Designed miniproteins, single chains, continued (3). Designs and how they scored, part 88

Each design is a single chain, and the fold is of that chain. pLDDT is the mean over its residues in the fold that is shown.

## One batch from the design tools (miniprotein)

Design m11042
Fold by ESMFold2-Fast:
Structure m11042 (fold): chain A 77 residues (1-77)
Amino acid sequence: AVVKEYNTARENFLDEYLKVENEKLKEAVGTYLALPPEDTAAREAALAEILELAADNPKLAEAVLKFHEADQALVLS
């Protein structure tokens, strides 16, 4: 279940990320993805920045939140 949820959340997140034209938002997402998933504090800080920058992009905001939840569940398993 966890792996299937992770794969679905990852695909949805990447689909929304590829549609992003805002350079700052692209950089914020890139920073988040470059961070080790076990660094929970750094990942949470990067997620907060993405959510702030994605105020006009609710689909990306929802997709990254679902991916973050699934990714953390997989790491903490």
Scores: mean pLDDT 80

Design m11043
Fold by ESMFold2-Fast:
Structure m11043 (fold): chain A 86 residues (1-86)
Amino acid sequence: SLKETLLETLEESELTEEDVVKRAEEVSKRYRENKEEMEERLKKIEESAKELGKEEALKEAKELAELLLNGKLAEAIRKKIEEIKA
């Protein structure tokens, strides 16, 4: 999944402080720039999954939407950056 791939990438990038900071900033930037568009896309996916009876896909899409749209993904990335800088 997108979330799983992102977390794996962040774990690999922890080899150096510079790599972690750069990757985290790029992810946070993409999240902020595309927040509104992602909201619309995820809403469409939820509607389609519900109509097709794929309730598991609907739940996954909703979880990813909440993580991205409520800034919890950015908070997790920020926490890693702070931990390295401390």
Scores: mean pLDDT 55

Design m11044
Fold by ESMFold2-Fast:
Structure m11044 (fold): chain A 65 residues (1-65)
Amino acid sequence: LNEVRQKRGELGRKAIDLEKKASEYEELAKQDPSFQPLADKYRTEAEKFKAERDKLSAEGAALQQ
């Protein structure tokens, strides 16, 4: 089966979970600035997983051409 599609799905789910955490901590940071570094960390991690997913998608498309 399409291993690239499965891996892309895993990376996408991780990115979504991290984005949710980043958003939650950003809301908390509005009341308590000590949460801002956690929000930034989760946002950065989410972006990395999104980039990895997008790269894998591009590689999968190229391999199937």
Scores: mean pLDDT 77

Design m11045
Fold by ESMFold2-Fast:
Structure m11045 (fold): chain A 78 residues (1-78)
Amino acid sequence: MIDEALAELSKKAPEPYVIAVRAAAEKYLKENASEDEMLLAAARALAEALGLPRPADDVEAARAKMQELMARIRAELA
């Protein structure tokens, strides 16, 4: 089911975003990760996909980094 949701997301979202969501989903399914751990995994995967430095292990820093990276993706698509 999650693979189907990710396939639908990939039709409407940029590839780096899909990579980030997949990383979070895989961490949840394999490690029963918390929402904070999923956010950290997504932020790291997104940063790597964009060729940017790895974000800190701090959840609030990762949240801020996700917002920054999403804004960057939108700017690159414009």
Scores: mean pLDDT 66

Design m11046
Fold by ESMFold2-Fast:
Structure m11046 (fold): chain A 90 residues (1-90)
Amino acid sequence: MSPETEEAYRKAKEYISEAVNLATEAKHLARQLSPEAQARADELIDRIIQVASELEKNKDNLEKVREITEKAKQLYDEAKAFLDELRAQA
């Protein structure tokens, strides 16, 4: 990979890793709250896994890695907001 692609790939992996951690914590809280919250957590985790898979398939394409990095950031932001929402209800 070029240095630019490698840096973007690392940033995407950081967002994905943090999103997985946040979504996993959200899933544990959601199980204590409602089946609907559990479904939301599971869907979020599935979306994160799909983005991670897309990243690995496109890791040598700078343009695609940049697009995926933005998706990963959005999932990170969504996971954080969801966890904060569940913590307020717990």
Scores: mean pLDDT 85

Design m11047
Fold by ESMFold2-Fast:
Structure m11047 (fold): chain A 75 residues (1-75)
Amino acid sequence: MKLTEEQKERLGKAFALYDTDGDGVVPVSKLPAILALAGFTPTPAQLAALRALAVDGRISLETLLAFADAHLTPA
């Protein structure tokens, strides 16, 4: 993994703030806010790729962490 434990923890906490149902998924519309709160600045292309991984317009923390580890760098 290329993400630090601190970066994973920040991303998990940001995700939890927007996971109002506690079901482990968030709407793709919340992704820019979650990533910004966790200290990431995704490009429009990266956001589009991440949205393409969503199921029914929602994305899991597991998918978000895997994408961030592979494709995102901290700001």
Scores: mean pLDDT 77

Design m11048
Fold by ESMFold2-Fast:
Structure m11048 (fold): chain A 98 residues (1-98)
Amino acid sequence: SSSLVSFLRKLLESIEEAIELLKTMDPKDKKARFEIEALIGANLLALSVLARVTGDERFRELADLLSEADNYVKNGDFEKAIKLLEEARELIEEMIAE
């Protein structure tokens, strides 16, 4: 429980950082895009493992939201990426509040 909450809090911080970067960065800055993609992608494997091990479908939902957001960042659709990341943020906040 404690270790899981710590993971979720760090994931929340990463998502909030990605949202802020997407709102403020130059859309043509390939290095900044790579940094956002790395920030999102670093958590995908852990979320997939947690979904399988815990059976809690919210970890799979988080993985799907982050994977879709990453695809929108790669395609330059930052508005859609932000919406998906904001949805992921809300889900994480709900999970931490339990």
Scores: mean pLDDT 84

Design m11049
Fold by ESMFold2-Fast:
Structure m11049 (fold): chain A 69 residues (1-69)
Amino acid sequence: SFQAEFDALLAELRAMRARDGVDSPEMGLLRNRMAQLYVYLNQEERQKVIASNPDVEEQLQKLIEKARK
């Protein structure tokens, strides 16, 4: 499912950040993929993702808004 793919990418992003400590172009590409998948999630799936990962909510919203423009 899109939620399962999103959760896998989020885990990968967290692992990269823990390892590298700074933003990288690779992390940027991963976030873009996450933003694309996020728009295909229904409201319940989105709420579940955000509730489990409140630290990324603001970042995801910014990426989604940028993608719309």
Scores: mean pLDDT 71

Design m11050
Fold by ESMFold2-Fast:
Structure m11050 (fold): chain A 67 residues (1-67)
Amino acid sequence: GNVIKKLVQKEFGLSEEQVDELIAYVEANPDITAKELAEYLKEHYGIELTEEEAAGLLDALRAIIAE
């Protein structure tokens, strides 16, 4: 829950609002890949992540959703 969310904010430099938006986006797109998430972040937030970093973010967002 809140611990994972705070860790995501710190690790990826995201605001609480951005993390909440990404949670909603992943819930709407459950089959999203790390590559697709990285492209979404670049297009909507101007944040460039490696595919490995995006995979870590996706796993963390899914862990928050599963709570």
Scores: mean pLDDT 84

Design m11051
Fold by ESMFold2-Fast:
Structure m11051 (fold): chain A 88 residues (1-88)
Amino acid sequence: MQELTDEDLEKMKEEIKKETEEALKKYASNKEINEAIKESAEIYIEALERLKAGADPAAVAAEVAARNAELAAKYPDLPEKVDELDAK
């Protein structure tokens, strides 16, 4: 398995930003979901920056998992809110 190049990491960052913008437009009426989307995007952007700096992928994955667990604890009702908006 080859190490990710800086170009690969930048492409991933652009894809995350695009998906984040589309998600923010979809959930623009719900502030809580919008804030959770922004915080989730920050977690992954920071992870990609850490990988670009040569951090261990396993350590970065553990950090992402820990931060996602904190995000889930901060927004425990988020899955129910998303289901309500996607119920069509």
Scores: mean pLDDT 72

Design m11052
Fold by ESMFold2-Fast:
Structure m11052 (fold): chain A 83 residues (1-83)
Amino acid sequence: LAEEAEQAIIEAAELAHELGRDLSLSLNVPLSISDIAEAAERAARRLEERGFEVSVEVGDDSVTVTARDPETGATATVTLISV
């Protein structure tokens, strides 16, 4: 489950890169906000190693990950909502 959230973030960033366009996704995930935040931080570190510019914002019921591709200028924004 946490691994699926991590992969969804990675795949969104890769898709934004492939399309050369901004991408916004919102996902309901059956995980605690703490587990989502940890998955988001792992995804952020993996994307940073690949050259993306990443920020993670943790809220009360959601985590938003923003990954910008410096080559295309495209930004993927993924909002994971704890349910």
Scores: mean pLDDT 85

Design m11053
Fold by ESMFold2-Fast:
Structure m11053 (fold): chain A 87 residues (1-87)
Amino acid sequence: STQPMSREVLRRLWEHEAPLLEAELAAYRAAFPDDAALQAGIDRVEAAMAELDRLLADPSASTEELLAALQRLGREMREVRAIAAAL
């Protein structure tokens, strides 16, 4: 099958994006250290990032698994941003 994006392109994009997400999460932790819902949301994003890292390092991981991990990360990050925007 023809794939619209290679794993190598996804890895390069993630290597660029991950530090930016980590910086954003660190800024939220510093700005709202006492907000339990925000801290819990950040922990979920960090878990989703770790899962994506693991799958990208695993040559046996499928494109479907990578897409599911990306969808999870996007969902968790949107929730963190929504919580932060309401504070």
Scores: mean pLDDT 85

Design m11054
Fold by ESMFold2-Fast:
Structure m11054 (fold): chain A 93 residues (1-93)
Amino acid sequence: SKELEEGKKIFEEKTKEFKEYADKVYEEMEKNKASSEDLKKVAEVVKKGIEEFDKIYEEFLEGKLSAEEAEKKMKEVFEKTKKELEKILEEAK
């Protein structure tokens, strides 16, 4: 029960960090007058990252991952997403 409570808190915190980062990317793209095509590319990358987070959460709830393993996988997804988003920003401007 305590493991489940800690895991839920970690997921809520990491999901919030992910969303806040994505919001900053959208703000930067708006400031740079990014094309609809580039905005669509960002949206697809963000959507994929959220889907990977949801899968990790499901595997954690099913007991297939510990809270520590889930946190590590979420950090890996977030880092990968950041790199893909940074590449789109560089190529757009």
Scores: mean pLDDT 85

Design m11055
Fold by ESMFold2-Fast:
Structure m11055 (fold): chain A 84 residues (1-84)
Amino acid sequence: SIPPTEEELKAVEEASKKIGKELAIEVFDDVKEAIERFNQLKKEGKKVILIGPGGTIETNSKELESVAEEMAKVITRPTVIYEK
């Protein structure tokens, strides 16, 4: 993973406040690595969302889905966000 930007961190912080859950963010330079991490977290029982290029969104969480569109306006790199 690569370091998140301040803008990406702020978007996740606002989403966290809206749904009342502590969220972790991991950003990737490769879509395949992001997909592998997303699938690993799902297998571990985490509530997780994948935001990909062009606004591609995949999640196992209705709460994360509710904030996905707003996060996707800021997050343009392959990114995995999950409940801690």
Scores: mean pLDDT 85

Design m11056
Fold by ESMFold2-Fast:
Structure m11056 (fold): chain A 78 residues (1-78)
Amino acid sequence: SFEKLTEEIIKALEEAHNDPSSEEKYKELFEEFMALVEPPMEKLRAGEELTPEEKELLRMLEEVLKKQAELRQEELAA
């Protein structure tokens, strides 16, 4: 499920933040996730109405990007 994939991406991102050797796994999962998010993002750019499932995918993207920003801030503060 998309929810499970999002959880795996966030976990991989946190693991990569603590261990650089885990970056490749995070990159692979993030690329897979972005491939799923690109169609609803394109619809949004075209002004098309999104389905509830597509809106949820974009919310999941927002959560992943927020986690990336939080970890980046922690890295800069360290």
Scores: mean pLDDT 77

Design m11057
Fold by ESMFold2-Fast:
Structure m11057 (fold): chain A 123 residues (1-123)
Amino acid sequence: MLSEEEFKEKALELLDLLERFFETTKDAMERLLGKENVELFKEYLERMRKAIEEGDKEGLKESLFNIAILLAAYELKLGVPKELIVQRWYNLLLPVDPEFAEELAEFLSKSDLDSLEEIIKKL
Protein backbone atom coordinates (compact mmCIF):
# COMPACT_ATOMS: atom_id res chain seq x y z
CA MET A 1 0.00 0.00 0.00
CA LEU A 2 1.17 3.52 -0.82
CA SER A 3 1.64 6.16 1.89
CA GLU A 4 -0.66 9.22 1.66
CA GLU A 5 2.20 11.28 0.16
CA GLU A 6 3.13 8.54 -2.37
CA PHE A 7 -0.56 8.19 -3.32
CA LYS A 8 -0.83 11.96 -3.92
CA GLU A 9 2.39 11.95 -6.00
CA LYS A 10 1.18 9.04 -8.20
CA ALA A 11 -2.29 10.61 -8.57
CA LEU A 12 -0.75 13.94 -9.68
CA GLU A 13 1.45 12.08 -12.22
CA LEU A 14 -1.69 10.42 -13.62
CA LEU A 15 -3.54 13.79 -13.74
CA ASP A 16 -0.61 15.38 -15.66
CA LEU A 17 -0.70 12.50 -18.17
CA LEU A 18 -4.50 12.86 -18.64
CA GLU A 19 -4.29 16.69 -18.96
CA ARG A 20 -1.56 16.38 -21.65
CA PHE A 21 -3.63 13.75 -23.50
CA PHE A 22 -6.68 16.08 -23.37
CA GLU A 23 -4.73 19.09 -24.75
CA THR A 24 -3.39 17.03 -27.71
CA THR A 25 -6.72 15.28 -28.52
CA LYS A 26 -9.50 17.75 -27.58
CA ASP A 27 -10.22 18.75 -31.23
CA ALA A 28 -10.58 15.08 -32.27
CA MET A 29 -12.71 14.40 -29.17
CA GLU A 30 -15.02 17.30 -30.09
CA ARG A 31 -15.55 15.80 -33.56
CA LEU A 32 -16.38 12.31 -32.17
CA LEU A 33 -18.08 13.05 -28.81
CA GLY A 34 -19.31 16.64 -29.31
CA LYS A 35 -18.38 19.88 -27.54
CA GLU A 36 -20.58 19.17 -24.47
CA ASN A 37 -18.66 15.96 -23.66
CA VAL A 38 -15.27 17.70 -24.20
CA GLU A 39 -16.33 20.35 -21.62
CA LEU A 40 -17.49 17.51 -19.32
CA PHE A 41 -14.05 15.83 -19.66
CA LYS A 42 -12.37 19.14 -18.72
CA GLU A 43 -14.73 19.49 -15.71
CA TYR A 44 -13.75 16.00 -14.44
CA LEU A 45 -10.03 16.81 -14.82
CA GLU A 46 -10.64 19.92 -12.63
CA ARG A 47 -12.60 17.82 -10.10
CA MET A 48 -9.77 15.25 -10.08
CA ARG A 49 -7.20 17.99 -9.29
CA LYS A 50 -9.35 19.31 -6.41
CA ALA A 51 -9.87 15.78 -5.03
CA ILE A 52 -6.09 15.14 -5.03
CA GLU A 53 -5.37 18.52 -3.33
CA GLU A 54 -8.02 17.82 -0.64
CA GLY A 55 -7.05 14.13 -0.12
CA ASP A 56 -10.56 13.11 -1.25
CA LYS A 57 -10.05 9.49 -2.38
CA GLU A 58 -13.76 8.97 -3.20
CA GLY A 59 -13.86 12.15 -5.34
CA LEU A 60 -10.66 11.01 -7.08
CA LYS A 61 -12.18 7.57 -7.88
CA GLU A 62 -15.42 9.17 -9.15
CA SER A 63 -13.50 11.63 -11.39
CA LEU A 64 -11.20 8.89 -12.76
CA PHE A 65 -14.18 6.57 -13.45
CA ASN A 66 -16.00 9.28 -15.44
CA ILE A 67 -12.80 10.30 -17.29
CA ALA A 68 -12.25 6.60 -18.20
CA ILE A 69 -15.83 6.28 -19.55
CA LEU A 70 -15.41 9.41 -21.73
CA LEU A 71 -11.99 8.27 -23.03
CA ALA A 72 -13.16 4.68 -23.64
CA ALA A 73 -16.14 5.97 -25.70
CA TYR A 74 -13.77 8.23 -27.70
CA GLU A 75 -11.30 5.40 -28.40
CA LEU A 76 -14.01 2.86 -29.29
CA LYS A 77 -15.32 5.41 -31.86
CA LEU A 78 -11.75 5.59 -33.24
CA GLY A 79 -11.79 1.77 -33.61
CA VAL A 80 -9.27 1.07 -30.82
CA PRO A 81 -9.68 -2.57 -29.64
CA LYS A 82 -11.45 -2.83 -26.27
CA GLU A 83 -8.69 -5.11 -24.89
CA LEU A 84 -6.08 -2.34 -25.38
CA ILE A 85 -8.32 0.26 -23.67
CA VAL A 86 -8.89 -2.12 -20.70
CA GLN A 87 -5.15 -2.98 -20.43
CA ARG A 88 -4.08 0.69 -20.56
CA TRP A 89 -6.51 1.78 -17.79
CA TYR A 90 -5.49 -1.21 -15.63
CA ASN A 91 -1.78 -0.29 -16.01
CA LEU A 92 -2.42 3.45 -15.41
CA LEU A 93 -4.38 2.84 -12.18
CA LEU A 94 -2.35 -0.08 -10.79
CA PRO A 95 0.33 2.21 -9.16
CA VAL A 96 -2.39 4.43 -7.59
CA ASP A 97 -5.11 1.97 -6.49
CA PRO A 98 -4.79 -1.74 -7.44
CA GLU A 99 -8.35 -2.64 -6.31
CA PHE A 100 -9.87 0.24 -8.32
CA ALA A 101 -7.67 -0.76 -11.31
CA GLU A 102 -9.28 -4.23 -11.24
CA GLU A 103 -12.82 -2.82 -10.76
CA LEU A 104 -12.50 -0.34 -13.65
CA ALA A 105 -10.87 -2.92 -15.97
CA GLU A 106 -13.73 -5.39 -15.30
CA PHE A 107 -16.35 -2.66 -15.89
CA LEU A 108 -14.74 -1.56 -19.19
CA SER A 109 -14.29 -5.19 -20.38
CA LYS A 110 -18.08 -5.75 -19.97
CA SER A 111 -19.00 -2.39 -21.60
CA ASP A 112 -19.68 -1.50 -25.23
CA LEU A 113 -20.02 1.89 -26.96
CA ASP A 114 -23.83 1.96 -26.55
CA SER A 115 -23.65 1.26 -22.78
CA LEU A 116 -20.92 3.91 -22.30
CA GLU A 117 -22.93 6.53 -24.25
CA GLU A 118 -25.98 5.80 -22.03
CA ILE A 119 -23.86 6.44 -18.89
CA ILE A 120 -22.36 9.64 -20.41
CA LYS A 121 -25.92 11.06 -20.86
CA LYS A 122 -26.30 10.83 -17.04
CA LEU A 123 -23.00 12.62 -16.25
Scores: mean pLDDT 84

Design m11058
Fold by ESMFold2-Fast:
Structure m11058 (fold): chain A 70 residues (1-70)
Amino acid sequence: SLKEIAEEIKKLVPPSLQRAIDEILKTAEKNPELAKDMAENLLEYARQHLDPETAEKVEELIKKMIEELD
């Protein structure tokens, strides 16, 4: 589920990004298309700011989150 994927991402990222995940979940309840855009922006941020090993895992989970929003 979207919520379970979000909780897995939150285990891997700092508190500032955990807040971003919570905002995506809240947005998805009313506007899945906007939530998808937010998730795509987070994916780009993760590529640039997380270490390569963590970024790979987070990217996989964000892509699953985007799939759930389709």
Scores: mean pLDDT 83

Design m11059
Fold by ESMFold2-Fast:
Structure m11059 (fold): chain A 70 residues (1-70)
Amino acid sequence: SEEEKLLEAFEKALKEKNYAAALVIVDELLRMKPSEEIKKRVIELLEKVKDEIPAEFQSAVDQYIEKLRK
């Protein structure tokens, strides 16, 4: 599915430490109204790497996690 392809792209961006690309992918996933399983997986991955994410992205990460929990 499209949401599964975006999840794979998100995981790849995080692995490559391309946080700008990862956050763009999260925004695209949110616009698609993803399944609860995809939402949970994105939250888990963001929380797992949160300490590695540069300070400039922290506010965006927190906002996306809140949006995904709705």
Scores: mean pLDDT 85

Design m11060
Fold by ESMFold2-Fast:
Structure m11060 (fold): chain A 110 residues (1-110)
Amino acid sequence: SIEDVIRELMEELTRLGEKVVDLAAKENPELAKRIRDLLEQALFDLKMAYLSKDKEMVLKALENTQKRIEEIRALVDKEVKDPELKAEINQRLDRMSELVKEAKEKVEKL
């Protein structure tokens, strides 16, 4: 169901997002706070779309989540100085983006 897809996505995004915040905090605690705020906004939008039970609202929330991931990537590219740390964060952002894409494909087929 759409509800199962979005619930599983939110659980994975929360787990990966916490790791991104933790990694960013090692170099820049203020950046970590900004990343957390963007992730919390994305998760709130997904939760509201999930509760709506409207497929189009869910698809819109997934697109907005991708936009938030891109905003986080831009902040990381600008503000993270350690190349190894930046790579580890980007690897997790790539996985988050892949999960959103997979969720979108699953929702479109329902």
Scores: mean pLDDT 90

Design m11061
Fold by ESMFold2-Fast:
Structure m11061 (fold): chain A 100 residues (1-100)
Amino acid sequence: MEKFKELVEEIQELARRARERALTHPDPQAAATLQGEADAVYELAKEVEKDPTVSRLTALAIQAVALAEQARLAGDEETERLALELSKKITELIKLVDES
């Protein structure tokens, strides 16, 4: 499905951008946490691309929320924005899979 591939690629790109932003954070502890959270989103998106199960989609959604929460605590408004956009794309992906 073209829309499925497009959404997965958008999710992977948003996670990659969040990881790049995390590396520039002035607090090393916050940078490490945000990088780890973004990497987890990226890896889960790859697993969803291979096999879009409800458990994998749920894990991806939870991880995006965790990234948004950690970004907010770190005061990283741009990473929080990317994480919220991730949550939006993940919701669209879940709806697409459910409707298929």
Scores: mean pLDDT 83

Design m11062
Fold by ESMFold2-Fast:
Structure m11062 (fold): chain A 62 residues (1-62)
Amino acid sequence: SLAQQLAEVEAEIAKLVKENQALKKQYAANPTPEILAKIRELEERITELLLQKAALKAQIRA
């Protein structure tokens, strides 16, 4: 269902946000290009999922 897909997307966003927060703490302690690249990749994925969440919410409320 659309509600199940929304719940799955929200769970994935929560997981990635937690991973991003942990990675930012690692970057503060050890600022490397490799860690920065991982943060950027994670933030891009979070942005994609937020757009998917918005689309699913619009479809459910239509």
Scores: mean pLDDT 87

Design m11063
Fold by ESMFold2-Fast:
Structure m11063 (fold): chain A 101 residues (1-101)
Amino acid sequence: ALAAEKEAMAEALRRLADRLAEAGADEAAEGNLALARALLEAPSVEEIAEEAFRLGAAGRTALVPDTPLGREIAERAARLGEAAGLPHVSPGIWHEEALPA
């Protein structure tokens, strides 16, 4: 389950990165791609928790947007936290105000 949840979260982050790049938010797009890669390569629960914290820190200025992709990322973060034994881990907040709905 954990490996599948990591892959699903990484895929959602890549889709967010694509939309951010389309909107001209290149640094946020690269950041999300880097986090997706690091998440897939995390070998332990502690490293997964660290990547989830980095996600929250990177998105600190905006709540999860009420878009289909934003909701999917929030759901995947919750499932990843559960699978890692960290039931309250979430991506926190992130920028998506420049993205189309």
Scores: mean pLDDT 60

Design m11064
Fold by ESMFold2-Fast:
Structure m11064 (fold): chain A 84 residues (1-84)
Amino acid sequence: EPAVRSVVIPVRNNSEAVRALLAELEALGALPGAAVLVADLGSTDDAVALAVEAARRAGAPVVVADGRDPADLAAARARLLAEA
């Protein structure tokens, strides 16, 4: 099977830190050619939306999962692998 590089972004009401992380990932060119999993640990701010939009701008497949639910994380990972 073709290998897929995965980037996992945990988010928890930390949109400023997420913005800084996304800027660094974009500067490193880490998003193009990668599959992105956003693990939401209960965010109510725009952190999830920021991560999704950054992945979409880079043309990377992105899936959002509840980071507190192992079954959701497993399902999201399986979906990313199927999309790749």
Scores: mean pLDDT 72

Design m11065
Fold by ESMFold2-Fast:
Structure m11065 (fold): chain A 92 residues (1-92)
Amino acid sequence: MRIDVSMYSESGELILSFTGLETVEEAIDAAKLMMDIAYERGENVTIEISGGMSQEELDKMIEEIRKHADELGVNVEFERKGSDLTIRLTLA
């Protein structure tokens, strides 16, 4: 599996990207790190995850990210596009 995880600012500028991740667990860790960075910066961001993940893998990722968002006190919205996932993070 090859998973790419990218974080964009509210204006659409690329902030950080991890490419060629081999596991869903690595992609979840990358997304959590991006959420931590967004929180520390005080910025709303969009995180895009692509890589041919199964629906079960996407469900696992959504659950882990929701938990992390709750722990940070931020709002997250999820958009599924086939095997791809978009996460919109808004500071509370």
Scores: mean pLDDT 86

Design m11066
Fold by ESMFold2-Fast:
Structure m11066 (fold): chain A 59 residues (1-59)
Amino acid sequence: MEKEKKEKEKKEFEERIRKTLATVPENRAASGAGSVPSEEAREQAIKTVLEVEEEREKE
């Protein structure tokens, strides 16, 4: 049961992060590089966020 809930939370979190990255608010665009990050860079960012979430779960 916990494993299923955990899986669902990870998917929702990943989806939320992807939507946020796709929307890219003007304020955030102004802070970094003007170019769109590569697909690999976006996947790396998602992976990092998921790792943080996994670590948080252990707490």
Scores: mean pLDDT 63

Design m11067
Fold by ESMFold2-Fast:
Structure m11067 (fold): chain A 116 residues (1-116)
Amino acid sequence: SSIVEEIERLGREIVELLREAGYDERLIRLAEQMVRLFVDIARLGSKEIQERVLETMRRALERLREDTSRETVIEVFEDIKKTAEKLAEEAKDETLKLLFGALASLSGTAIKLLKE
């Protein structure tokens, strides 16, 4: 399967784990928006960017399969935020910079909602 198809599948699994764990619909909607951003980034990005996105999503899914506690979910979103911030700084393409910036921003919003 293509990397984009795998990212879409991983994203659906992540969202479903959060939904089954009983997280608020506002968090689920943010997670769905973040999955769409990962897909958009993967479609526009180089193979290197695609592989880094895939690795980030695999790390998130692996952690959430083991534990869906608030503390672990916060750590997952913090990892996504830090990765997105770093990739935004490293990106030479303006569109990719904006998409990674948006991903980092949504991750920050998710963390704030989880800390309420």
Scores: mean pLDDT 90

Design m11068
Fold by ESMFold2-Fast:
Structure m11068 (fold): chain A 91 residues (1-91)
Amino acid sequence: SMKEQNRRELEGLQYGFRELGPRLLRIADENADLPVAEQVARLDAEAERVIARLKANISDPNFLRGAIEGARFARGVVVGILRSIEEQKKK
């Protein structure tokens, strides 16, 4: 059913966010002395690696769609935090 498909996508979203989010925060912390543009490039490289792994390992297309969306959302959140911190340092 559509309701079951939507549930699988939401489960996937949570999974993808959990898989990528902590990794991106660790990379940002380990590279905090680098320019934000270089930090973002490293985060994007890790996001692409994780998304490729999700595509290789997940057979459920609804869960996979959610997982890719969750991973991309995690990237957006972490990059947003880094840019916000940079703007605060300029004040």
Scores: mean pLDDT 88

Design m11069
Fold by ESMFold2-Fast:
Structure m11069 (fold): chain A 60 residues (1-60)
Amino acid sequence: ASAEAIADDLLEAELNSDADLAQATGLKAVSSGYSIDSVADGAVHAALGDRDAAVDALSR
């Protein structure tokens, strides 16, 4: 999955308070080769509503 797609799913999970979607997106990202730290940083920025920062964090 692309960093943009993962960031969009994390933002959607935050907007809808969907913990299951957030967990599934995180697991899918790690399984796709993103580091745990990059996914955690992306999730923090998504929770703040900052899509561009979330994409940047995932792309490191």
Scores: mean pLDDT 80

Design m11070
Fold by ESMFold2-Fast:
Structure m11070 (fold): chain A 65 residues (1-65)
Amino acid sequence: SLSNEEAAALLRELIAQGYSVEEAAAIVEKLSPRSPEQKAVLREIAEKLIEIGDEIEKRLKERYG
């Protein structure tokens, strides 16, 4: 089973590859089942990573687009 740090790292990698929060969370859960509370925290992290990516894209368009 993956540690919490390994699960978070895998989730980050899947989001970076273009998987949705739902798809990334399902892959992590399949490889290393977790409590509902731990799953909620990982999903929250995934959502924040997408928000950060969107903000970076917006700023690049404003400055260099």
Scores: mean pLDDT 78

Design m11071
Fold by ESMFold2-Fast:
Structure m11071 (fold): chain A 81 residues (1-81)
Amino acid sequence: SSEQRLVRMLLDYLDKLVKQKAPDSVLEKSLLGILDYIIENSSNEEFKKEAAKIKEDLLAGKISVEEAYERLKKLMEEFLS
């Protein structure tokens, strides 16, 4: 699907930022943008709910930027399986 292709591209983009050791501020902005996109546009209700939880925890400071990346990566990989 077009959604699966977009999710794959966004995951590859995040992986590239991490490999290039992008600053936490850049990674956080990218994570929040992708989370917002999923929450607003995904056809999958579970994917939306889990993305909203990651966003809430990240904004509340309950998880680090690195942990938010790892959780979103796992969530996106599960969506693509």
Scores: mean pLDDT 88

Design m11072
Fold by ESMFold2-Fast:
Structure m11072 (fold): chain A 100 residues (1-100)
Amino acid sequence: SLLDLLEEALALEKELLALLEEQQPGSRLVQVERDHILGLEYVIELLKNNDPNAKAVALSVVEYTTASLRSFRAQLPASTHPLLDRLEALYAEIRALLEA
């Protein structure tokens, strides 16, 4: 389901945050990743509450987060790149469901 995919994305983003805090503590990218997590948590809450704007907000958050991660990929540790590839694929699935 859409909710299950968003919860999977949230779990992967939290894994990315943990790796960033370990490998690049104090990096601006740590704060960027925290903001991505907050956006996903907000969208999940809207969906659980059957908010009429939930899908539109979800699409905006997913598109923003995807673009943000792409822009920072080269600055992220090489060890995080497999996780970024999983997030890219998952966000593409989420976007397809939101546009249906």
Scores: mean pLDDT 89

Design m11073
Fold by ESMFold2-Fast:
Structure m11073 (fold): chain A 85 residues (1-85)
Amino acid sequence: DEKKKEFKERLLEIAKKLDSGVSDEAIEKVVETMLNDPNFKEGLELELELLENIIENGKSNPKISEEELKVLEELKELYEEILKE
């Protein structure tokens, strides 16, 4: 499925932006496991709510950069797209 591959690539790019110290292979394995877990969607809904709270709180936190907030918003948009499938 081309769309599932696109989601993997987008997740990998976002993961690299958030944690540059982790190897590409490790990130890819985590992403693959997440997307193939039959309970992933339920966990993703909870993660989306947590991410929304982090973004909202992050807007008032001077230690969180605008670039970091943009990456988190990209992750939120991706999660919303995955859940709509």
Scores: mean pLDDT 73

Design m11074
Fold by ESMFold2-Fast:
Structure m11074 (fold): chain A 114 residues (1-114)
Amino acid sequence: SMMERVKELLREAKELVEKAKELDPSLGEIAEEAIKKLEEGLRSKDPREMARLAMQAFALAAEAAEKALEANTPKHREAARYFREAADKAAEAARLASEMAGRQPGTLPPPPDS
């Protein structure tokens, strides 16, 4: 089911962030924040909430990948790769969760103030 696929992607993203954190402990704080968002998504039963949390995890993992690349060592490059793979999986989870929510008003950006 789409829900099972979303949860599989969130679990895989979490495992990748945990691996990246072990390779680059200096990014432990941002990695822990991403893990927390992914765990909240895994506990959610609401596709809208899952999409929001997955999108937040995507942003955090993408930021961590950029920061890891600033350090010029093989371990930091490997950490960046895991953060990037986690970001891609979180983005796919967010897309699928948004589709499950059926493009209802709660999943749309707020209209610009007139």
Scores: mean pLDDT 83

Design m11075
Fold by ESMFold2-Fast:
Structure m11075 (fold): chain A 60 residues (1-60)
Amino acid sequence: MLIRLEAEDPEAAARAKAEELGARILGSYTTRDSEGREVTVVVGELDGEFVAVEAVKRPA
């Protein structure tokens, strides 16, 4: 399952969403999208399946 979000704090938002879903967090990484925006991806496990939450940094 892949979930996409926009937030001023991508890491906090992605982690909060994974926890809201009840996923066990396995790890996270930060990258940039094709437009140069900061993207944090949190990978978790929920009921034996992988979940990825991608949060893109929203402009202030």
Scores: mean pLDDT 80

